# Designed miniproteins, single chains, continued (3): the designs that were tried, part 41

Each design is a single chain, and the fold is of that chain. pLDDT is the mean over its residues in the fold that is shown.

## One batch from the design tools (miniprotein)

Design m9396
Fold by ESMFold2-Fast:
Structure m9396 (fold): chain A 62 residues (1-62)
Amino acid sequence: MKRATFSTAGTRLTRAAVERLVAAAGGRLVSWDAETQTATVEAEDLEAVRDALEKAGATLVE
């Protein structure tokens, strides 16, 4: 599985919204940091998760 970190800073994405989008793309939310507005996710198809999150306004950071 691949792991990536996304910033949701500047978006209205909640933890629940991120979790739903990631699950729909076949991944899972590993951790959520509300102070930095950062989500860490794992998926077999990280590109699908990235597409879903970036379409919602999140930015891949690592």
Scores: mean pLDDT 80

Design m9397
Fold by ESMFold2-Fast:
Structure m9397 (fold): chain A 62 residues (1-62)
Amino acid sequence: KKEEEILERLRKLAKEEELSDEAIEDLEKKVKTYIEKYPGEGLKELEEGLKVREERLKENKE
């Protein structure tokens, strides 16, 4: 499911950014709530934001 992919990517990114497990759980809850509130638009916005952050992280690593 697309939602599961977004949450998986979010978890990986948050771990790379050194967030605590509690902060990651809180962030996941907020993201799930946002997707439920804006099912089509919110999912696309989150996916776009994750891509930007993932690219930035990749540039810093490589």
Scores: mean pLDDT 75

Design m9398
Fold by ESMFold2-Fast:
Structure m9398 (fold): chain A 96 residues (1-96)
Amino acid sequence: SNKKLSEEYRKISEEFEEVSKKVSGEIADSFRAVSEYLKEASKALEEGDEKKYRELSIKSTSELMRAMSLVIDSGDPKYEKLLKELSKKVSEIKKE
């Protein structure tokens, strides 16, 4: 049972969604995309679809890297700190 892992993915997805509401433009779009991929990964885990989970996990990582690039380009240290904290949580979940 991947119930615990699914719940952690849903929780971090909700955190990215909440942050996307507090920012604007392309950074908001990127944070929302990460949230969507993590939410879909959580659902794939609940359904036992390991292949779909792995694919969505890769997509979420790729989008997170894009979000980091956009945040760095923005020059806003508040966004950089927030993204680092969220990225660390995603990385820790994927290592379980």
Scores: mean pLDDT 77

Design m9399
Fold by ESMFold2-Fast:
Structure m9399 (fold): chain A 55 residues (1-55)
Amino acid sequence: SMEELRKELEELIKKYGLNKYPPQSVLDEIAKKFGQTVETIRSELAKLRLELKKK
């Protein structure tokens, strides 16, 4: 679900930091796990980073 994806992305931001992208291999694994493209994962991560930066 999108909620589960968002939780996984929040954990990635927590682990790698707000201003760094996770390694490509990590993005590939999440994309496969949720049946999404890496481009979609990067887009969702960018949106979440922007939201968290506003807090």
Scores: mean pLDDT 78

Design m9400
Fold by ESMFold2-Fast:
Structure m9400 (fold): chain A 64 residues (1-64)
Amino acid sequence: GLDEQLLGIARALASGDEVVIRAAEHDLRTHYGLDDAEIEEVRETALREGPEAAAEKIRELLAR
Protein backbone atom coordinates (compact mmCIF):
# COMPACT_ATOMS: atom_id res chain seq x y z
CA GLY A 1 0.00 0.00 0.00
CA LEU A 2 1.01 3.66 0.12
CA ASP A 3 2.73 3.32 3.54
CA GLU A 4 4.92 0.47 2.20
CA GLN A 5 5.80 2.53 -0.93
CA LEU A 6 6.74 5.60 1.16
CA LEU A 7 8.84 3.48 3.53
CA GLY A 8 10.63 2.01 0.48
CA ILE A 9 11.41 5.54 -0.79
CA ALA A 10 12.59 6.58 2.72
CA ARG A 11 14.92 3.54 2.90
CA ALA A 12 16.29 4.43 -0.56
CA LEU A 13 17.10 7.99 0.65
CA ALA A 14 19.03 6.49 3.63
CA SER A 15 20.81 3.82 1.49
CA GLY A 16 24.04 5.77 0.78
CA ASP A 17 23.77 4.74 -2.90
CA GLU A 18 23.71 7.90 -5.05
CA VAL A 19 21.87 6.20 -7.97
CA VAL A 20 19.18 4.82 -5.61
CA ILE A 21 18.91 8.21 -3.81
CA ARG A 22 18.47 10.09 -7.14
CA ALA A 23 15.76 7.63 -8.25
CA ALA A 24 13.89 8.13 -4.93
CA GLU A 25 14.17 11.95 -5.20
CA HIS A 26 12.88 11.79 -8.80
CA ASP A 27 9.89 9.65 -7.66
CA LEU A 28 9.04 12.13 -4.85
CA ARG A 29 9.21 15.02 -7.35
CA THR A 30 7.38 13.46 -10.32
CA HIS A 31 4.82 11.09 -8.73
CA TYR A 32 4.23 12.71 -5.31
CA GLY A 33 4.65 16.38 -6.30
CA LEU A 34 7.21 17.37 -3.65
CA ASP A 35 9.51 20.34 -4.35
CA ASP A 36 13.29 20.36 -3.81
CA ALA A 37 13.04 21.93 -0.32
CA GLU A 38 10.54 19.26 0.80
CA ILE A 39 12.69 16.46 -0.68
CA GLU A 40 15.72 17.86 1.22
CA GLU A 41 13.66 17.90 4.48
CA VAL A 42 12.67 14.23 3.91
CA ARG A 43 16.31 13.26 3.16
CA GLU A 44 17.54 15.04 6.34
CA THR A 45 14.83 13.24 8.37
CA ALA A 46 15.87 9.86 6.89
CA LEU A 47 19.53 10.47 7.81
CA ARG A 48 18.85 11.86 11.34
CA GLU A 49 15.79 9.89 12.49
CA GLY A 50 15.60 6.89 10.16
CA PRO A 51 13.35 5.64 7.36
CA GLU A 52 10.12 5.28 9.40
CA ALA A 53 10.30 8.95 10.50
CA ALA A 54 11.05 10.01 6.90
CA ALA A 55 8.06 8.01 5.58
CA GLU A 56 5.83 9.78 8.16
CA LYS A 57 7.26 13.15 6.99
CA ILE A 58 6.31 12.33 3.37
CA ARG A 59 2.76 11.47 4.55
CA GLU A 60 2.52 14.82 6.41
CA LEU A 61 3.73 16.77 3.33
CA LEU A 62 1.18 14.97 1.10
CA ALA A 63 -1.70 15.76 3.54
CA ARG A 64 -1.39 19.57 3.23
Scores: mean pLDDT 86

Design m9401
Fold by ESMFold2-Fast:
Structure m9401 (fold): chain A 78 residues (1-78)
Amino acid sequence: AVEAAGALLALAEYLHDERTRAFAREVLDGRGAPRLLRDVDLDAARAFVESHADDDPRERAIALLRFLGREDLAERLR
């Protein structure tokens, strides 16, 4: 859990998106997203981000959450 939460925080840093960073902090505080990190293929998530480096950071983060099957978290980020 802690390792996966750290990966989400690192993803937020990579995107340079304050909203994604704030969301990552909520996840670290244990609010509503522990299951996401357990079920996520983090290697696929990283590859997705790297392939979409030219997209808007917030839009890319929302698309990433939907790619991971977490529409509820995508709504929270919006």
Scores: mean pLDDT 56

Design m9402
Fold by ESMFold2-Fast:
Structure m9402 (fold): chain A 84 residues (1-84)
Amino acid sequence: VEEKFKETILDAINGKISVEEAQKRLKDIAIENNLSKEEIKKIMDKVVPEVLNIPGGAPPSVRSLIDPEKLEIVEQLEKSALSV
């Protein structure tokens, strides 16, 4: 499940798919795996630092040092994934 979330976010960051398509894929993965909002949040909190190449264990404040385009895509995906 985490692997599919990582792949989808990476595809969006690399421009292989649109943010809208990535949002749809994440929603479909969540539905297929019967994930709660809390479980989605835990997965996103784990995979987002990895896909942004943030050193393991780095706090969220380090995101300000990341490429703004990649950060915007990730933030849109996080916001969408946590929307009911």
Scores: mean pLDDT 69

Design m9403
Fold by ESMFold2-Fast:
Parts: C-alpha cells; structure tokens; sequence
Structure m9403 (fold): chain A 86 residues (1-86)
C-alpha cells in the first residue's frame, strides 16, 4: 500500500539514522505526535537496515504509534518527499 511504498522510499535516504530522521520529520509535518513520529521513524530505519519488509514495517508503525492507515499513508508520503530532497 501507499504507506509501505513511502517507508521504502524513506529507507533509500541512506543508513538507518538518515531514514529514521526523514520519516520522523515527514510524520511530524503530517501532524503526528512524537510517539507516532518515532514509530514511523523506527519503521523506516528497520526497512533501511533490512530488519523488516516495508509492508511489515508499515503494520508495526501502526501498532506501535497507535496510527490509522490514513495517518500512516499521509506520514509515509511526506517521509518520501523528505527522502527525495536529500
């Protein structure tokens, strides 16, 4: 889905720390709180480090962050935009 695609794009920003930073920044721009942004950042880092597929990471971000699918999709879209700007 769109959330998984955005996390995969954010993961292409570089190593886990850079992927996490891009994704967390996008999530904050999407209006998520620090817990939600942290969950999205961790998900992108796990994809970048090969620990999870983008689809698995999207599901974990929703569970850990308490996010709905629409919130994740919005955050992942902005995360992908941040990654492309790097």
Amino acid sequence: GEGAEGLEEAARAGGGARAAQAAASGALEAGLDSVGAGAVGQAAADVALGRMSAEEAAEEAMKRGGLGREELDRAARLAAERARAL
Scores: mean pLDDT 80

Design m9404
Fold by ESMFold2-Fast:
Structure m9404 (fold): chain A 86 residues (1-86)
Amino acid sequence: SFEEELLKKLESAKTIPEQVKILDEAYKNAKTDEELLAIAVAYYHLSRFAELAGLTGVADYYRKKAEELVSKLSPELQERFRRLTP
């Protein structure tokens, strides 16, 4: 699935710039709102990992990207995002 391929690519990334490039490419290639939701969830999880690592600037960047993507989705997908990102 799109989600599985995205997560696999992110797990193989060795640096933050590589993660950003993968997410930017995923965003440009996204064809459905479900795929945009997957990207938003990935940004959110990376934001939380960055917070735990003390990388506050990176965490803020990823969180803003997740929020920006989610704000453009349907109410049903926003509710799904909320359930996936407590």
Scores: mean pLDDT 85

Design m9405
Fold by ESMFold2-Fast:
Structure m9405 (fold): chain A 98 residues (1-98)
Amino acid sequence: KVYVSVGVEGDPELSEKTQELALKLLQEKNPKSLDEAVEAATKAALEAAKELGIKATVKVESTSSSVIDGVKVDTAVLSVIDDEGKKIATVTVTVGEE
C-alpha cells in the first residue's frame, strides 16, 4: 500500500492554503510515486500563492530515500520563493510503501 503525506511550513496563510489544495490534489490524482506527489504539491503551492496575490516560484531543494523499520520512504523538500528571492514556505512531500 502506497501512502503520501504533505507538510507545509512558513507563511501561515500560504501554508494553510497550500496544505488544503495539496490534500485535494492528492485525493484526486492518487499519486503512486514521489515525482507524481511533487507535481501535485508544486501545483498546490503555485495556486495558493496566486490566490493570495503572491508572485512565487517553487524549487526542489532535495530528494532522499530511506528505509525506516523496513518501510521504504521517499522524501522531497521544496522551497516556495517570492519575487524578491525570499523563501516564504517549505513543502515536505513524503511517499512510503508498505
Scores: mean pLDDT 83

Design m9406
Fold by ESMFold2-Fast:
Structure m9406 (fold): chain A 70 residues (1-70)
Amino acid sequence: SVLDAALEQIDAIEAQKLPPGASVQITLADGTRLVVVAISEGEYEFIMEDGSVHYSKEATLEALRAKLAE
């Protein structure tokens, strides 16, 4: 599902352990693009293509669940 794909992308980014200041662009299964920026060890900021929406990793999971559960 789109939710599972989004969570898998987040898990993959976390598994890469991006250093602070690094960024990567990903595309979700629904075609939504986002940029992930490492802020600190284990903390990430997500910038969505449909709007600049900034989330910590914890807030991002909640926000993505809310968006994809529509």
Scores: mean pLDDT 58

Design m9407
Fold by ESMFold2-Fast:
Formats: sequence, structure tokens, C-alpha cells
Structure m9407 (fold): chain A 91 residues (1-91)
Amino acid sequence: SRKEKLERGAKLLAEIVLRGKESELNEEDLEILKWFYETWRNGSEEEKNELVELLAKEIKKIRPDWSDEEAEFMAHLILNNIDEIEKALGL
């Protein structure tokens, strides 16, 4: 349950940022994204590292031409700018 929600949140966030805003986000997707954002803001260092790893993995699926280091850097960049992304989504 928790792992599946984290993986889904990471996939949704990567698709939104790298592929453009999806107009078909349902209420469940928005709930998962909000929970993912709150986990990043209020989570432990261990939880934050888990989010970075999951997001980097999803970024790599979209951009297989990027190195693992580039995907991880992009994951950090996205997560460190999460407030601006949330605002852009109207959350």
C-alpha cells in the first residue's frame, strides 16, 4: 500500500514535470500527489531519500538517454521546487 502509493506519486510527478501537465488527473491521483508532497516536506531523511530514488527511477524511464546521476540530480531539483510545482497544479 505505502510502497505502491509512493511509486504512483513518483510516476505522476515525473510525468507532470517532464511530459507536461496531465488534464486527466483524478481525485485519487491528486490525493496521492498531496500525500507525496507532505512526505517530502515533513518526512525523515530516510523517507526523503526513498522519494529521490523512486522519482529518479521514474525520470529514467521517461529519459533513458540521461545518466543515473542526471536523473538523480533532476529528482532533487523537482523535489526542492515542489512548492512551485504544487502552485502550478492549483493544489
Scores: mean pLDDT 79

Design m9408
Fold by ESMFold2-Fast:
Structure m9408 (fold): chain A 77 residues (1-77)
Amino acid sequence: MTPVLVLTTDDPAATAADLEARLRAAAAERGLTIVRTSEPETTPIPGTDKALLSVGADAVAADGSPARLVVRAIVPA
């Protein structure tokens, strides 16, 4: 099964660019090379005025093993 690293930030002012920067930093810290990034996705949270903003990437470790990273934030909808 492909390893999936999921990180959540508590910054309600986070933008897609902020999450992409966090994702790239997380990949670098783990020795992963990003091969492609997914389009940012915004999903409304039912019963709230907030949404889940997420960005993802496919990555490769130094040994060629595949990995996936996802960074998420709860932001105003």
Scores: mean pLDDT 79

Design m9409
Fold by ESMFold2-Fast:
Structure m9409 (fold): chain A 67 residues (1-67)
Amino acid sequence: ADAAWEREIRESAEKAIALAEERGDEEAVQKARELMERGLAANRAGDSRATLEAMEELGKLIQELEA
């Protein structure tokens, strides 16, 4: 597991959840939680590729919610 990636996943997910909750977008909240769980599980398993993919999807979700 990578501690820096774990921190980034949690921070990105927290930001996405906060933005989605502010908008009342329950679907986006659920997606952010799913991506966080997937990324944390992949990181613990040592799956760097799946971890980075989850982080990328969280970043895209944040970008969409900030628009």
Scores: mean pLDDT 85

Design m9410
Fold by ESMFold2-Fast:
Parts: structure tokens; C-alpha cells; sequence
Structure m9410 (fold): chain A 102 residues (1-102)
């Protein structure tokens, strides 16, 4: 569980960096929405760090998947390359979710 937790935290940090970077290039309204998603990713990172059971970790990973999917939709029209990188992070996080269920 500890190795998967560390990997999830790294993936969330990378996703947060991509969202924040894209917000700097977005219009004001979109930048505000991306900032809100970045804050949610930060909160999820803290929750994942504090998760005491596999079940708690899995719930937070499932929420992170939802947040990253939303981020991809908002990022794609501003920065298609950042959206592509977010999709790569999403795929790895989906793999970790399946590992946690096994």
C-alpha cells in the first residue's frame, strides 16, 4: 500500500502542476475553474497521505480520477499537449485503482 500511495501522490502532484501551468495561459473564467480543480487535487493529496485503509485510499483515488477527467476537458482547448500528459497520468491512476481492488 505504501508504494502505491507514494505513486498516487506523485501522479497527483504532476496533474496539479499541469493544471496550474495551463491556468496561467487560460482566460480569467477558465483560470478560476482550473484553480478550483488544483485546490481539489491538493486536498485529495492530503487525504491520500492520511488514508489508513486500502478502502479509504481507493475512495480518494476514485475521486482523483473524476477530478483529473474534468481537468482534461478544461485543459484540452488551451493546451492539447498538457491534456495528453494528463491522460497518461489518468491511465496510470486507473491501473493503481485496479491494483488496490485486487
Amino acid sequence: IEELRREVLRLLAEANDLVVETAGRADEALAERLAQLAARLGDLGAAIADAKTVEELLEHVEEALRVIREAIELVEPVDPEAARRLRELLRRLEEIREELKA
Scores: mean pLDDT 86

Design m9411
Fold by ESMFold2-Fast:
Structure m9411 (fold): chain A 97 residues (1-97)
Amino acid sequence: SMSLVEQYFQKSKEHFELAKKAAEEGDLESALKHGLEAMRYTEKALSLASPEMAKQIAEESSKLFREVADAVDKLGTFEGEILGSLFYMQASVLELA
C-alpha cells in the first residue's frame, strides 16, 4: 500500500477520467492530451511493478483505453474515429502483456 506504483497508476486513472469526460464533450484535443498522460503514468507504474501487479495494471489500463475509445467513437466524427482507433490500439497492445 502507498507504493510509488500505486501512486503512478492512480494518476493514470485520473487522466483516463479526464480523457473520457473530454471525449464525451467532443473535446478531442483534451481527450488526446489526457489519454497520452494516462499512457505515460501507466508506463511509469509498469516500469516499477512486480510481474503480478504489471499484469493487473495492463488489464485495467486496457479496459480504460477501450472506454475512452468508445466515447470518442460515439461522436460519429472522422476525427473521433481516428482517435478511437489509436486508443483501441493501445488497449490491444496492453492485452499482449
Scores: mean pLDDT 87

Design m9412
Fold by ESMFold2-Fast:
Structure m9412 (fold): chain A 105 residues (1-105)
Amino acid sequence: MIEAPEPPEQPELPVPSEEQVQALEESLKEVLETMRRMGASDETLEKMEELAKKAVDAARRGDTREARSYFDSLSAMAGQLASGASEEDRRRLFEAIRRGEDALA
């Protein structure tokens, strides 16, 4: 058998890569664009944009838990507004949300 590598179990806190942060930004941008297409109010879009900015800023700092918290709040708001949307817009929205979740995983 190959020699056991015996890596020390020091949990290095995983810092999100620049690519993961970019994926998160792209997913959040697509969520916001889909919400605009669905006729979300300017007030709702402004609140969602603030949550998106906070999620991205937290991710850039390596605070994945805080980033996920803001992302979850935004996703919940988007999901409530999607209840009256077309099947295509709902699919697009949920696909964008899934990509954002994967970026924070």
Scores: mean pLDDT 76

Design m9413
Fold by ESMFold2-Fast:
Structure m9413 (fold): chain A 102 residues (1-102)
Amino acid sequence: MLAELGLRLSDAAIAHDREGIIEQALEVLKTAGFSEEEARELVEKGDSEAGRELGRRKGLSPVEVSIVASALNVVKDLDDPLKAEMSGGVVAVSAAVLRLVG
């Protein structure tokens, strides 16, 4: 589930669909156990460090924390298409690792 959302976020980043990227990042965070309010605040700020810290406090695995941080980095880099595309790649790799773990 979280791995599939990571791939969808990567697809949105490659397409450079700003609204789609924001929506997919919110879905990644909500699937990871963040509330709607927490997810919106983190996505609005693009704060990957706050996302990592809150994810760790919620008991997320290191791989899930990395997926959350990568989703926030994709949002942060939205005004730079090359950086957004590269961040999407990191999310896809993190999703693949999560599938290997189980």
Scores: mean pLDDT 67

Design m9414
Fold by ESMFold2-Fast:
Structure m9414 (fold): chain A 64 residues (1-64)
Amino acid sequence: MRWSLDEALDLLKGILQQLFDAGIVPSDEEVVTIVNLVADHKQLSPKEREELIKKVLEYYKELK
């Protein structure tokens, strides 16, 4: 099933929040790796992938 960008973003925000709550603070490169895995699994386009990486990194900076 192909996910919308917003659905993928919500999933990634949830993953990052769970990691942070568990005391795990991934690097920006590790965050990008997680985003790429989700984008590949959910069949996102290259443009959607780039937007997702940008939005997730912006969220992660606010979470830190």
Scores: mean pLDDT 77

Design m9415
Fold by ESMFold2-Fast:
Structure m9415 (fold): chain A 59 residues (1-59)
Amino acid sequence: SAALERGRENAVLALAARRTMEREGLPPEQWDEALALITEEDREAARAEVDAAEAEAAA
């Protein structure tokens, strides 16, 4: 459903931002700055992590 897809996209964005912060060495207070620096590679890695977590939860 569209709601599930939006939920997944939000989770991907949150994880991508976290990965971006780790890569750039940004503190949690700079979350908005991290959002502007997210790359497609960050999104792809985050999506893979979300997919893996969903598979684990389904087990």
Scores: mean pLDDT 78

Design m9416
Fold by ESMFold2-Fast:
Structure m9416 (fold): chain A 84 residues (1-84)
Amino acid sequence: DEEKKEYIKNMQELILERFRQKAAQLVKEGVSREELLKLREEAIDYVKERYPEISEEEIKELEKGLEKEIERVLENPELEYELE
């Protein structure tokens, strides 16, 4: 279903964007990697509860994206990401 695929993609992009912004701010405030991992877990739980038809592959893609954002903000908390 095209509508479902577009909706999931948009949702994933919004979650990644919001997570990146919040994580960067939290790292600047001295928050640990453990707190960022908790934030990631909360985001995944939200997606699983709200979108129960999301596939395991889609969940893993989101998890990978969130982990990548954690690594980026931990290495460069001053770096601002730009979305196209």
Scores: mean pLDDT 73

Design m9417
Fold by ESMFold2-Fast:
Structure m9417 (fold): chain A 89 residues (1-89)
Amino acid sequence: AMDEAAVKAAEEYAAKAEEALAKGDLEAAREYGEKMVEAAEAAGASPIELLGARGAIEVAIALAAGDEEKAKAILEETRAEIEALRAAA
């Protein structure tokens, strides 16, 4: 089914994003991270799961760039957005 293909695509893009981060290719990591989130959404991931996935990618990119302050800010923003969604649900 299309959903099963989307799950596999999300896994493949996640692996490519991790490989790009390991190589210091922040641009490729962002592109693969975005495609992973899109594939996860197509697979039926919840809004909270999608926010967590986007936050994790952005934190990993900031840390790989050596920007610990930006990584901390992204963590705080992602947590606040997840809390807001939980409060609304």
Scores: mean pLDDT 81

Design m9418
Fold by ESMFold2-Fast:
Order: structure tokens, then sequence, then C-alpha cells
Structure m9418 (fold): chain A 87 residues (1-87)
């Protein structure tokens, strides 16, 4: 029982870390996307650089969202096992 409770806590922590990281990368994506749009008026080379950075941050954001979903599924399964032991 205690081991399963610990597993739930570990996945809940992973979910929170993935959420925090995803929020940071989403903010970076939004920031560099905006910078690319602004830079397009002044410097095409700088705009292209910001577009590439934005895409990299979007890829990291998408990856962390996938990790979050997997961790949520694992936490759900361990919670179900705990409920069965309490029944």
Amino acid sequence: MEELEKKVEEYERLIQLAKDGADEYKNLYDTYKQLAEEAAKISPEEAERYKRLAQSYKDMYDGLNAIQQEAEEKARKYREELEKLKA
C-alpha cells in the first residue's frame, strides 16, 4: 500500500514538473513567435532565426504534454490499485 502511494506521489510530481516545463516552453514559443513577426518588418534573417527557435520550443512543449499525459495515466492506474486494496 505505502509503495503504491509513493508511486502516485512520484507521478503527481512528474505531472507538475511536466506542466511547469510545458508552460515555460509555451511562453517561449509565444514570445519567439511574436519576435519573429516583429522582426519580419526589420530583418528577414532575424525573423527566420526566431521562427526556428519558436519551432524548437513548440516541439519541447508538445513533448512535455505527451509526458504529462503518460504520467497522468500511470497515476490513475496506481490510484485504482490503491482503491482495490482499500476495498
Scores: mean pLDDT 85

Design m9419
Fold by ESMFold2-Fast:
Structure m9419 (fold): chain A 92 residues (1-92)
Amino acid sequence: DRVAALRAEIAAQVARLLAQDPNFPEKELRKLEIQRILQEYLEGRLSGAEVKSLVPEITREFLELVKRAEEGKTTEEEEKELVKKIEEIAEK
């Protein structure tokens, strides 16, 4: 199960970062987790449903925006919205 494997990999990475810097900001750790999950989606290793199981706040519309960004098809406004959405999810 790729979802279970990815959860374990993310937990190990977070543990390593916290071992090096116990004051590493939780928001930045969450952003790194989200970015890793989105990269796995873009590389075809996760489905949209699997991404949603890992980050319930992510919508199909957001994943379509992420895919368009990888293809270089986003506007400056869409890129700002993507960054804002990741920040909002990381704050929760």
Scores: mean pLDDT 81

Design m9420
Fold by ESMFold2-Fast:
Structure m9420 (fold): chain A 87 residues (1-87)
Amino acid sequence: MPSAEELIARFAALIRQASPEQREQILERALEVLREVDPRLAAAIETLPPEEGLEKAAVRLVLLTLEDPSLHPAFLALVEEAEAIAA
């Protein structure tokens, strides 16, 4: 299994390389994960422009994954979905 640091690096690279449409789809996937672990933040991010929302979602997911290794499989699944969207 990739390390949390490797997943973070892959996720950041995907967001930087993604088109605006791909970033919006990645944000939707990230919000699904966030609704389970931080539903108030997920609701707040949904009110933001997609670019700002994705930045906030990415930062929070990174911090949560580093704090709680049990979230590592969910973050791996998100990164793999983001890679499929960017392909």
Scores: mean pLDDT 80

Design m9421
Fold by ESMFold2-Fast:
Structure m9421 (fold): chain A 79 residues (1-79)
Amino acid sequence: MEEIKELMEEAYRHLVAGDIDGAAEAARKAIELAYKQGLLKEDEVQQLLDEIDRTREELRRGDLAAVQAEAAAVLAKLA
C-alpha cells in the first residue's frame, strides 16, 4: 500500500515538473503493483492504462499549465 502511494506521489511530481512521460511511467508502475496485490482486476488495469495514454496525449495538445496546477494542489494536500 505505501509503495503505491509513493509511486502516485512520484507521478504527481513529474506532472508538476512538466514531465508527462515520467508521470505516465510512475502511474503505470502503481497500477501494475496494485494488480499484483489483488487490488485491481485485469480489465480494470487495461482501462486505467488506456486512460493514462489518453490523458498523456491530451496534455501534449495544450492544457499542461492547468494540470500542473491541479497536480501541485494534490501534492500539497498529501504533504
Scores: mean pLDDT 75

Design m9422
Fold by ESMFold2-Fast:
Structure m9422 (fold): chain A 73 residues (1-73)
Amino acid sequence: VAAALRERLRAAGAEVVGEGYGVDPETGRAVFLAVGRDAAGRLVVLEQEAVRTADGRWVAVTEPREAEAAPAA
């Protein structure tokens, strides 16, 4: 899962500057994140949802996609 996000960012010409994930403890669903910076200095955030199987493997349930930036305050 995380490798696919990194490959997507590199294919787009972005430098990978961060990664993370969050897991819902009740559902076992995770959102994997990768953060890249493009040639213009713009941050690009990719996300992918996954579920963990009983044997501990992560199975992607969505394709990697660009996440919307946080709102301006």
Scores: mean pLDDT 70

Design m9423
Fold by ESMFold2-Fast:
Structure m9423 (fold): chain A 64 residues (1-64)
Amino acid sequence: DDYLKALKAQLEIIAKMYELKKDYEKAKEAREALDDEEKGLEFINWWMENNTAEETNELVEKLK
């Protein structure tokens, strides 16, 4: 399922971003959301509302 793969990939990136920030509690929440599609969507929506696209892009580039 391409949709579930994309959702899991996004949550994995977010978890790594929080690990980079040393926010292990939020990283754990993102990884726990991998097991629940509804929680995963809720977490991604919350994260998108609370983070700018520019900040996201900078952190994603560091993970490459």
Scores: mean pLDDT 71

Design m9424
Fold by ESMFold2-Fast:
Structure m9424 (fold): chain A 64 residues (1-64)
Amino acid sequence: KIEEARKEVEKLEEKYGSGALRRLMDGEDPIEVLKRQIEIYEKNGDEKGLEAARENLELVEKSK
């Protein structure tokens, strides 16, 4: 149970970015978390990460 939770945390942080789990647990909107991640990728010039984060944002918006 604990090991499964750790893997889910790692996947979530990989998808939304470092610290995303805590922000989601604090009740922050997943859309806002993804928008912040997009800003980070844009600042770093990571075009591939930026595209992936935008796709994830669209998926979250569709599920809402």
Scores: mean pLDDT 64

Design m9425
Fold by ESMFold2-Fast:
Structure m9425 (fold): chain A 79 residues (1-79)
Amino acid sequence: IEHYQEGLKLARELGDRLGEATVLNNLGNVYFSEGNYDEAIDYYEQALQIQRELELPPTSYLKTEVNLGIALIKKAVSK
């Protein structure tokens, strides 16, 4: 997590929007694997926002959308 947080800071300082989206998606994956679905959802949504701004092909963010959907389901069924 610490390495991804540092990567996020560097990407933002450099104006590397693609790198920023990649790090945000990776943070989402880490929180998802730890069962922190609220944090995973937030990071995936941030990554998707940037990916849409960059007009990336849908195939480049389908995994992020799928993981976001799964995280939302897991959050709902845990209540």
Scores: mean pLDDT 77

Design m9426
Fold by ESMFold2-Fast:
Structure m9426 (fold): chain A 85 residues (1-85)
Amino acid sequence: SGLEEMLRYLEEALEALRRGDTEAALEYLKKASQAFWEVKHTLPGEVALALETALAEAIQAARRGDTEAAIRYVEEAIRLVREAL
């Protein structure tokens, strides 16, 4: 499913952030965002909004080099996706 694909990309982004590979993390977050847009309309509105916000905040934090914040937002996105599976 698109949610399972999104979860995989988010887990890869988390591991990239943990090893300090910001470029790899941003590519995986981009893929997670693409997967999100494919499944957005299948999610409850509250969950879709929370996941969209967590993804956007993770990307912004990673772009500015705030690895700690990026990790927290990716972990929140992973939690939301797991609860929706």
Scores: mean pLDDT 90

Design m9427
Fold by ESMFold2-Fast:
Structure m9427 (fold): chain A 90 residues (1-90)
Amino acid sequence: MKEELKRIAEENIRRVKERLEELEPLAETEENRRLLELARKSIERAEEYLREEKYLEAEIEAGVAELALAVFETILKREEEKEEKLKKLL
């Protein structure tokens, strides 16, 4: 059903946008800024596909944004681990 696919796509886009908003102020590295930009571009494409009623493509683009944000979080954890290790060695 088109209605159900639309709701799933809208929900996935909303969730990813909320996660992007949470992570955006934490982008301190060039790598993280690139991932944030990739996520933003994927969300823009997802919203465009949603307007065109291309719900499967919208869901795929939302998934790409979600993956970019997951990599962003992995980099943040890696940086936090390095900082904690340095503090313990002092």
Scores: mean pLDDT 81

Design m9428
Fold by ESMFold2-Fast:
Structure m9428 (fold): chain A 81 residues (1-81)
Amino acid sequence: SEAERAEEEAREAARQAREGAELYKAGKAAGDAVKETAGALLAIGSAFHGALAGEKARELGGSDEGGREALRAAAEAGLRA
């Protein structure tokens, strides 16, 4: 269904947000500005994508959990979407 597709898209965005957050933290710890910036951009962009996909899933009668997870991943790393 359209709701299931939106939920899957939100879950994928949450995975990418977590990967970006980890890359950001690793870059920050290593003093690697390129890695830190790339990780931050991936985390923030994926968090926005996940939030939009989660909202679409909610409007279609599905779960917005993936979108909330995407936003949480960025926020826990100290990044705002």
Scores: mean pLDDT 87

Design m9429
Fold by ESMFold2-Fast:
Structure m9429 (fold): chain A 93 residues (1-93)
Amino acid sequence: EVEEIIKEALELVRWALERGEEAKARGDEALKAELTEEMKALGPKFQELLDKLKESGAIGELAKELLELEKKRRELKEEEIKEAEELIKAEVA
């Protein structure tokens, strides 16, 4: 039960982060506006999940999972930068 709630909350956060990166990469103002509305619609749902986790005493588990997700996201960005740098060097060399 608690694991399912944590999983659902993580899926929402992961989806929002992924879509945010896509909108930024494309520079698409219309897509950014749509994403903002979609994220606002998810706000109440996410709050319900947080309330259930507080009631269960498992809010700390979600916090740990979110921290790990943030670490992986930063690591992936660093890896993408390194790959892009390698490609540029290959083109110049």
Scores: mean pLDDT 70

Design m9430
Fold by ESMFold2-Fast:
Structure m9430 (fold): chain A 60 residues (1-60)
Amino acid sequence: SKKEKLIERLKKLVEQGGTPFTVRNTFGVDVVVEKDGKKTIIDHFPYTDKDLVEEALSEI
């Protein structure tokens, strides 16, 4: 599922020292990872998937 793939990706990025968070914008929700003071957008989801994204971040 989309959620399981996002969880797996986020777990790997956290293991590498990344800090994941979400940013809401006009088009939807950006999944962002901050590492060494740099913020990178790793994925984007429409607002219809916002709950899926929040659940994924709660599992890591």
Scores: mean pLDDT 85

Design m9431
Fold by ESMFold2-Fast:
Structure m9431 (fold): chain A 64 residues (1-64)
Amino acid sequence: SEEEVRERLIRLEEVYARIPNPSPEVSAAYAETLELLGTSDDLEEITAKIDETIALAEAELAAQ
C-alpha cells in the first residue's frame, strides 16, 4: 500500500542520514530507490527495493 511505501521511505531516510560517508553501493541503491519511486507504479517492486536499500544501509552503519 502507499502507506507501507511511505513508512519504509521515512525509515530509509532516517538510516541513510546516519551514515556520514555512504559507500558507492549504498549511494547507488538510494538513488535507484528514488528513481523507482518517480517512475514505477508497482508498489510491491517499490517496497522490495526500499527494504533492500534499508538492509544495505543498516549493514554499512553497523560496520562502523
Scores: mean pLDDT 82

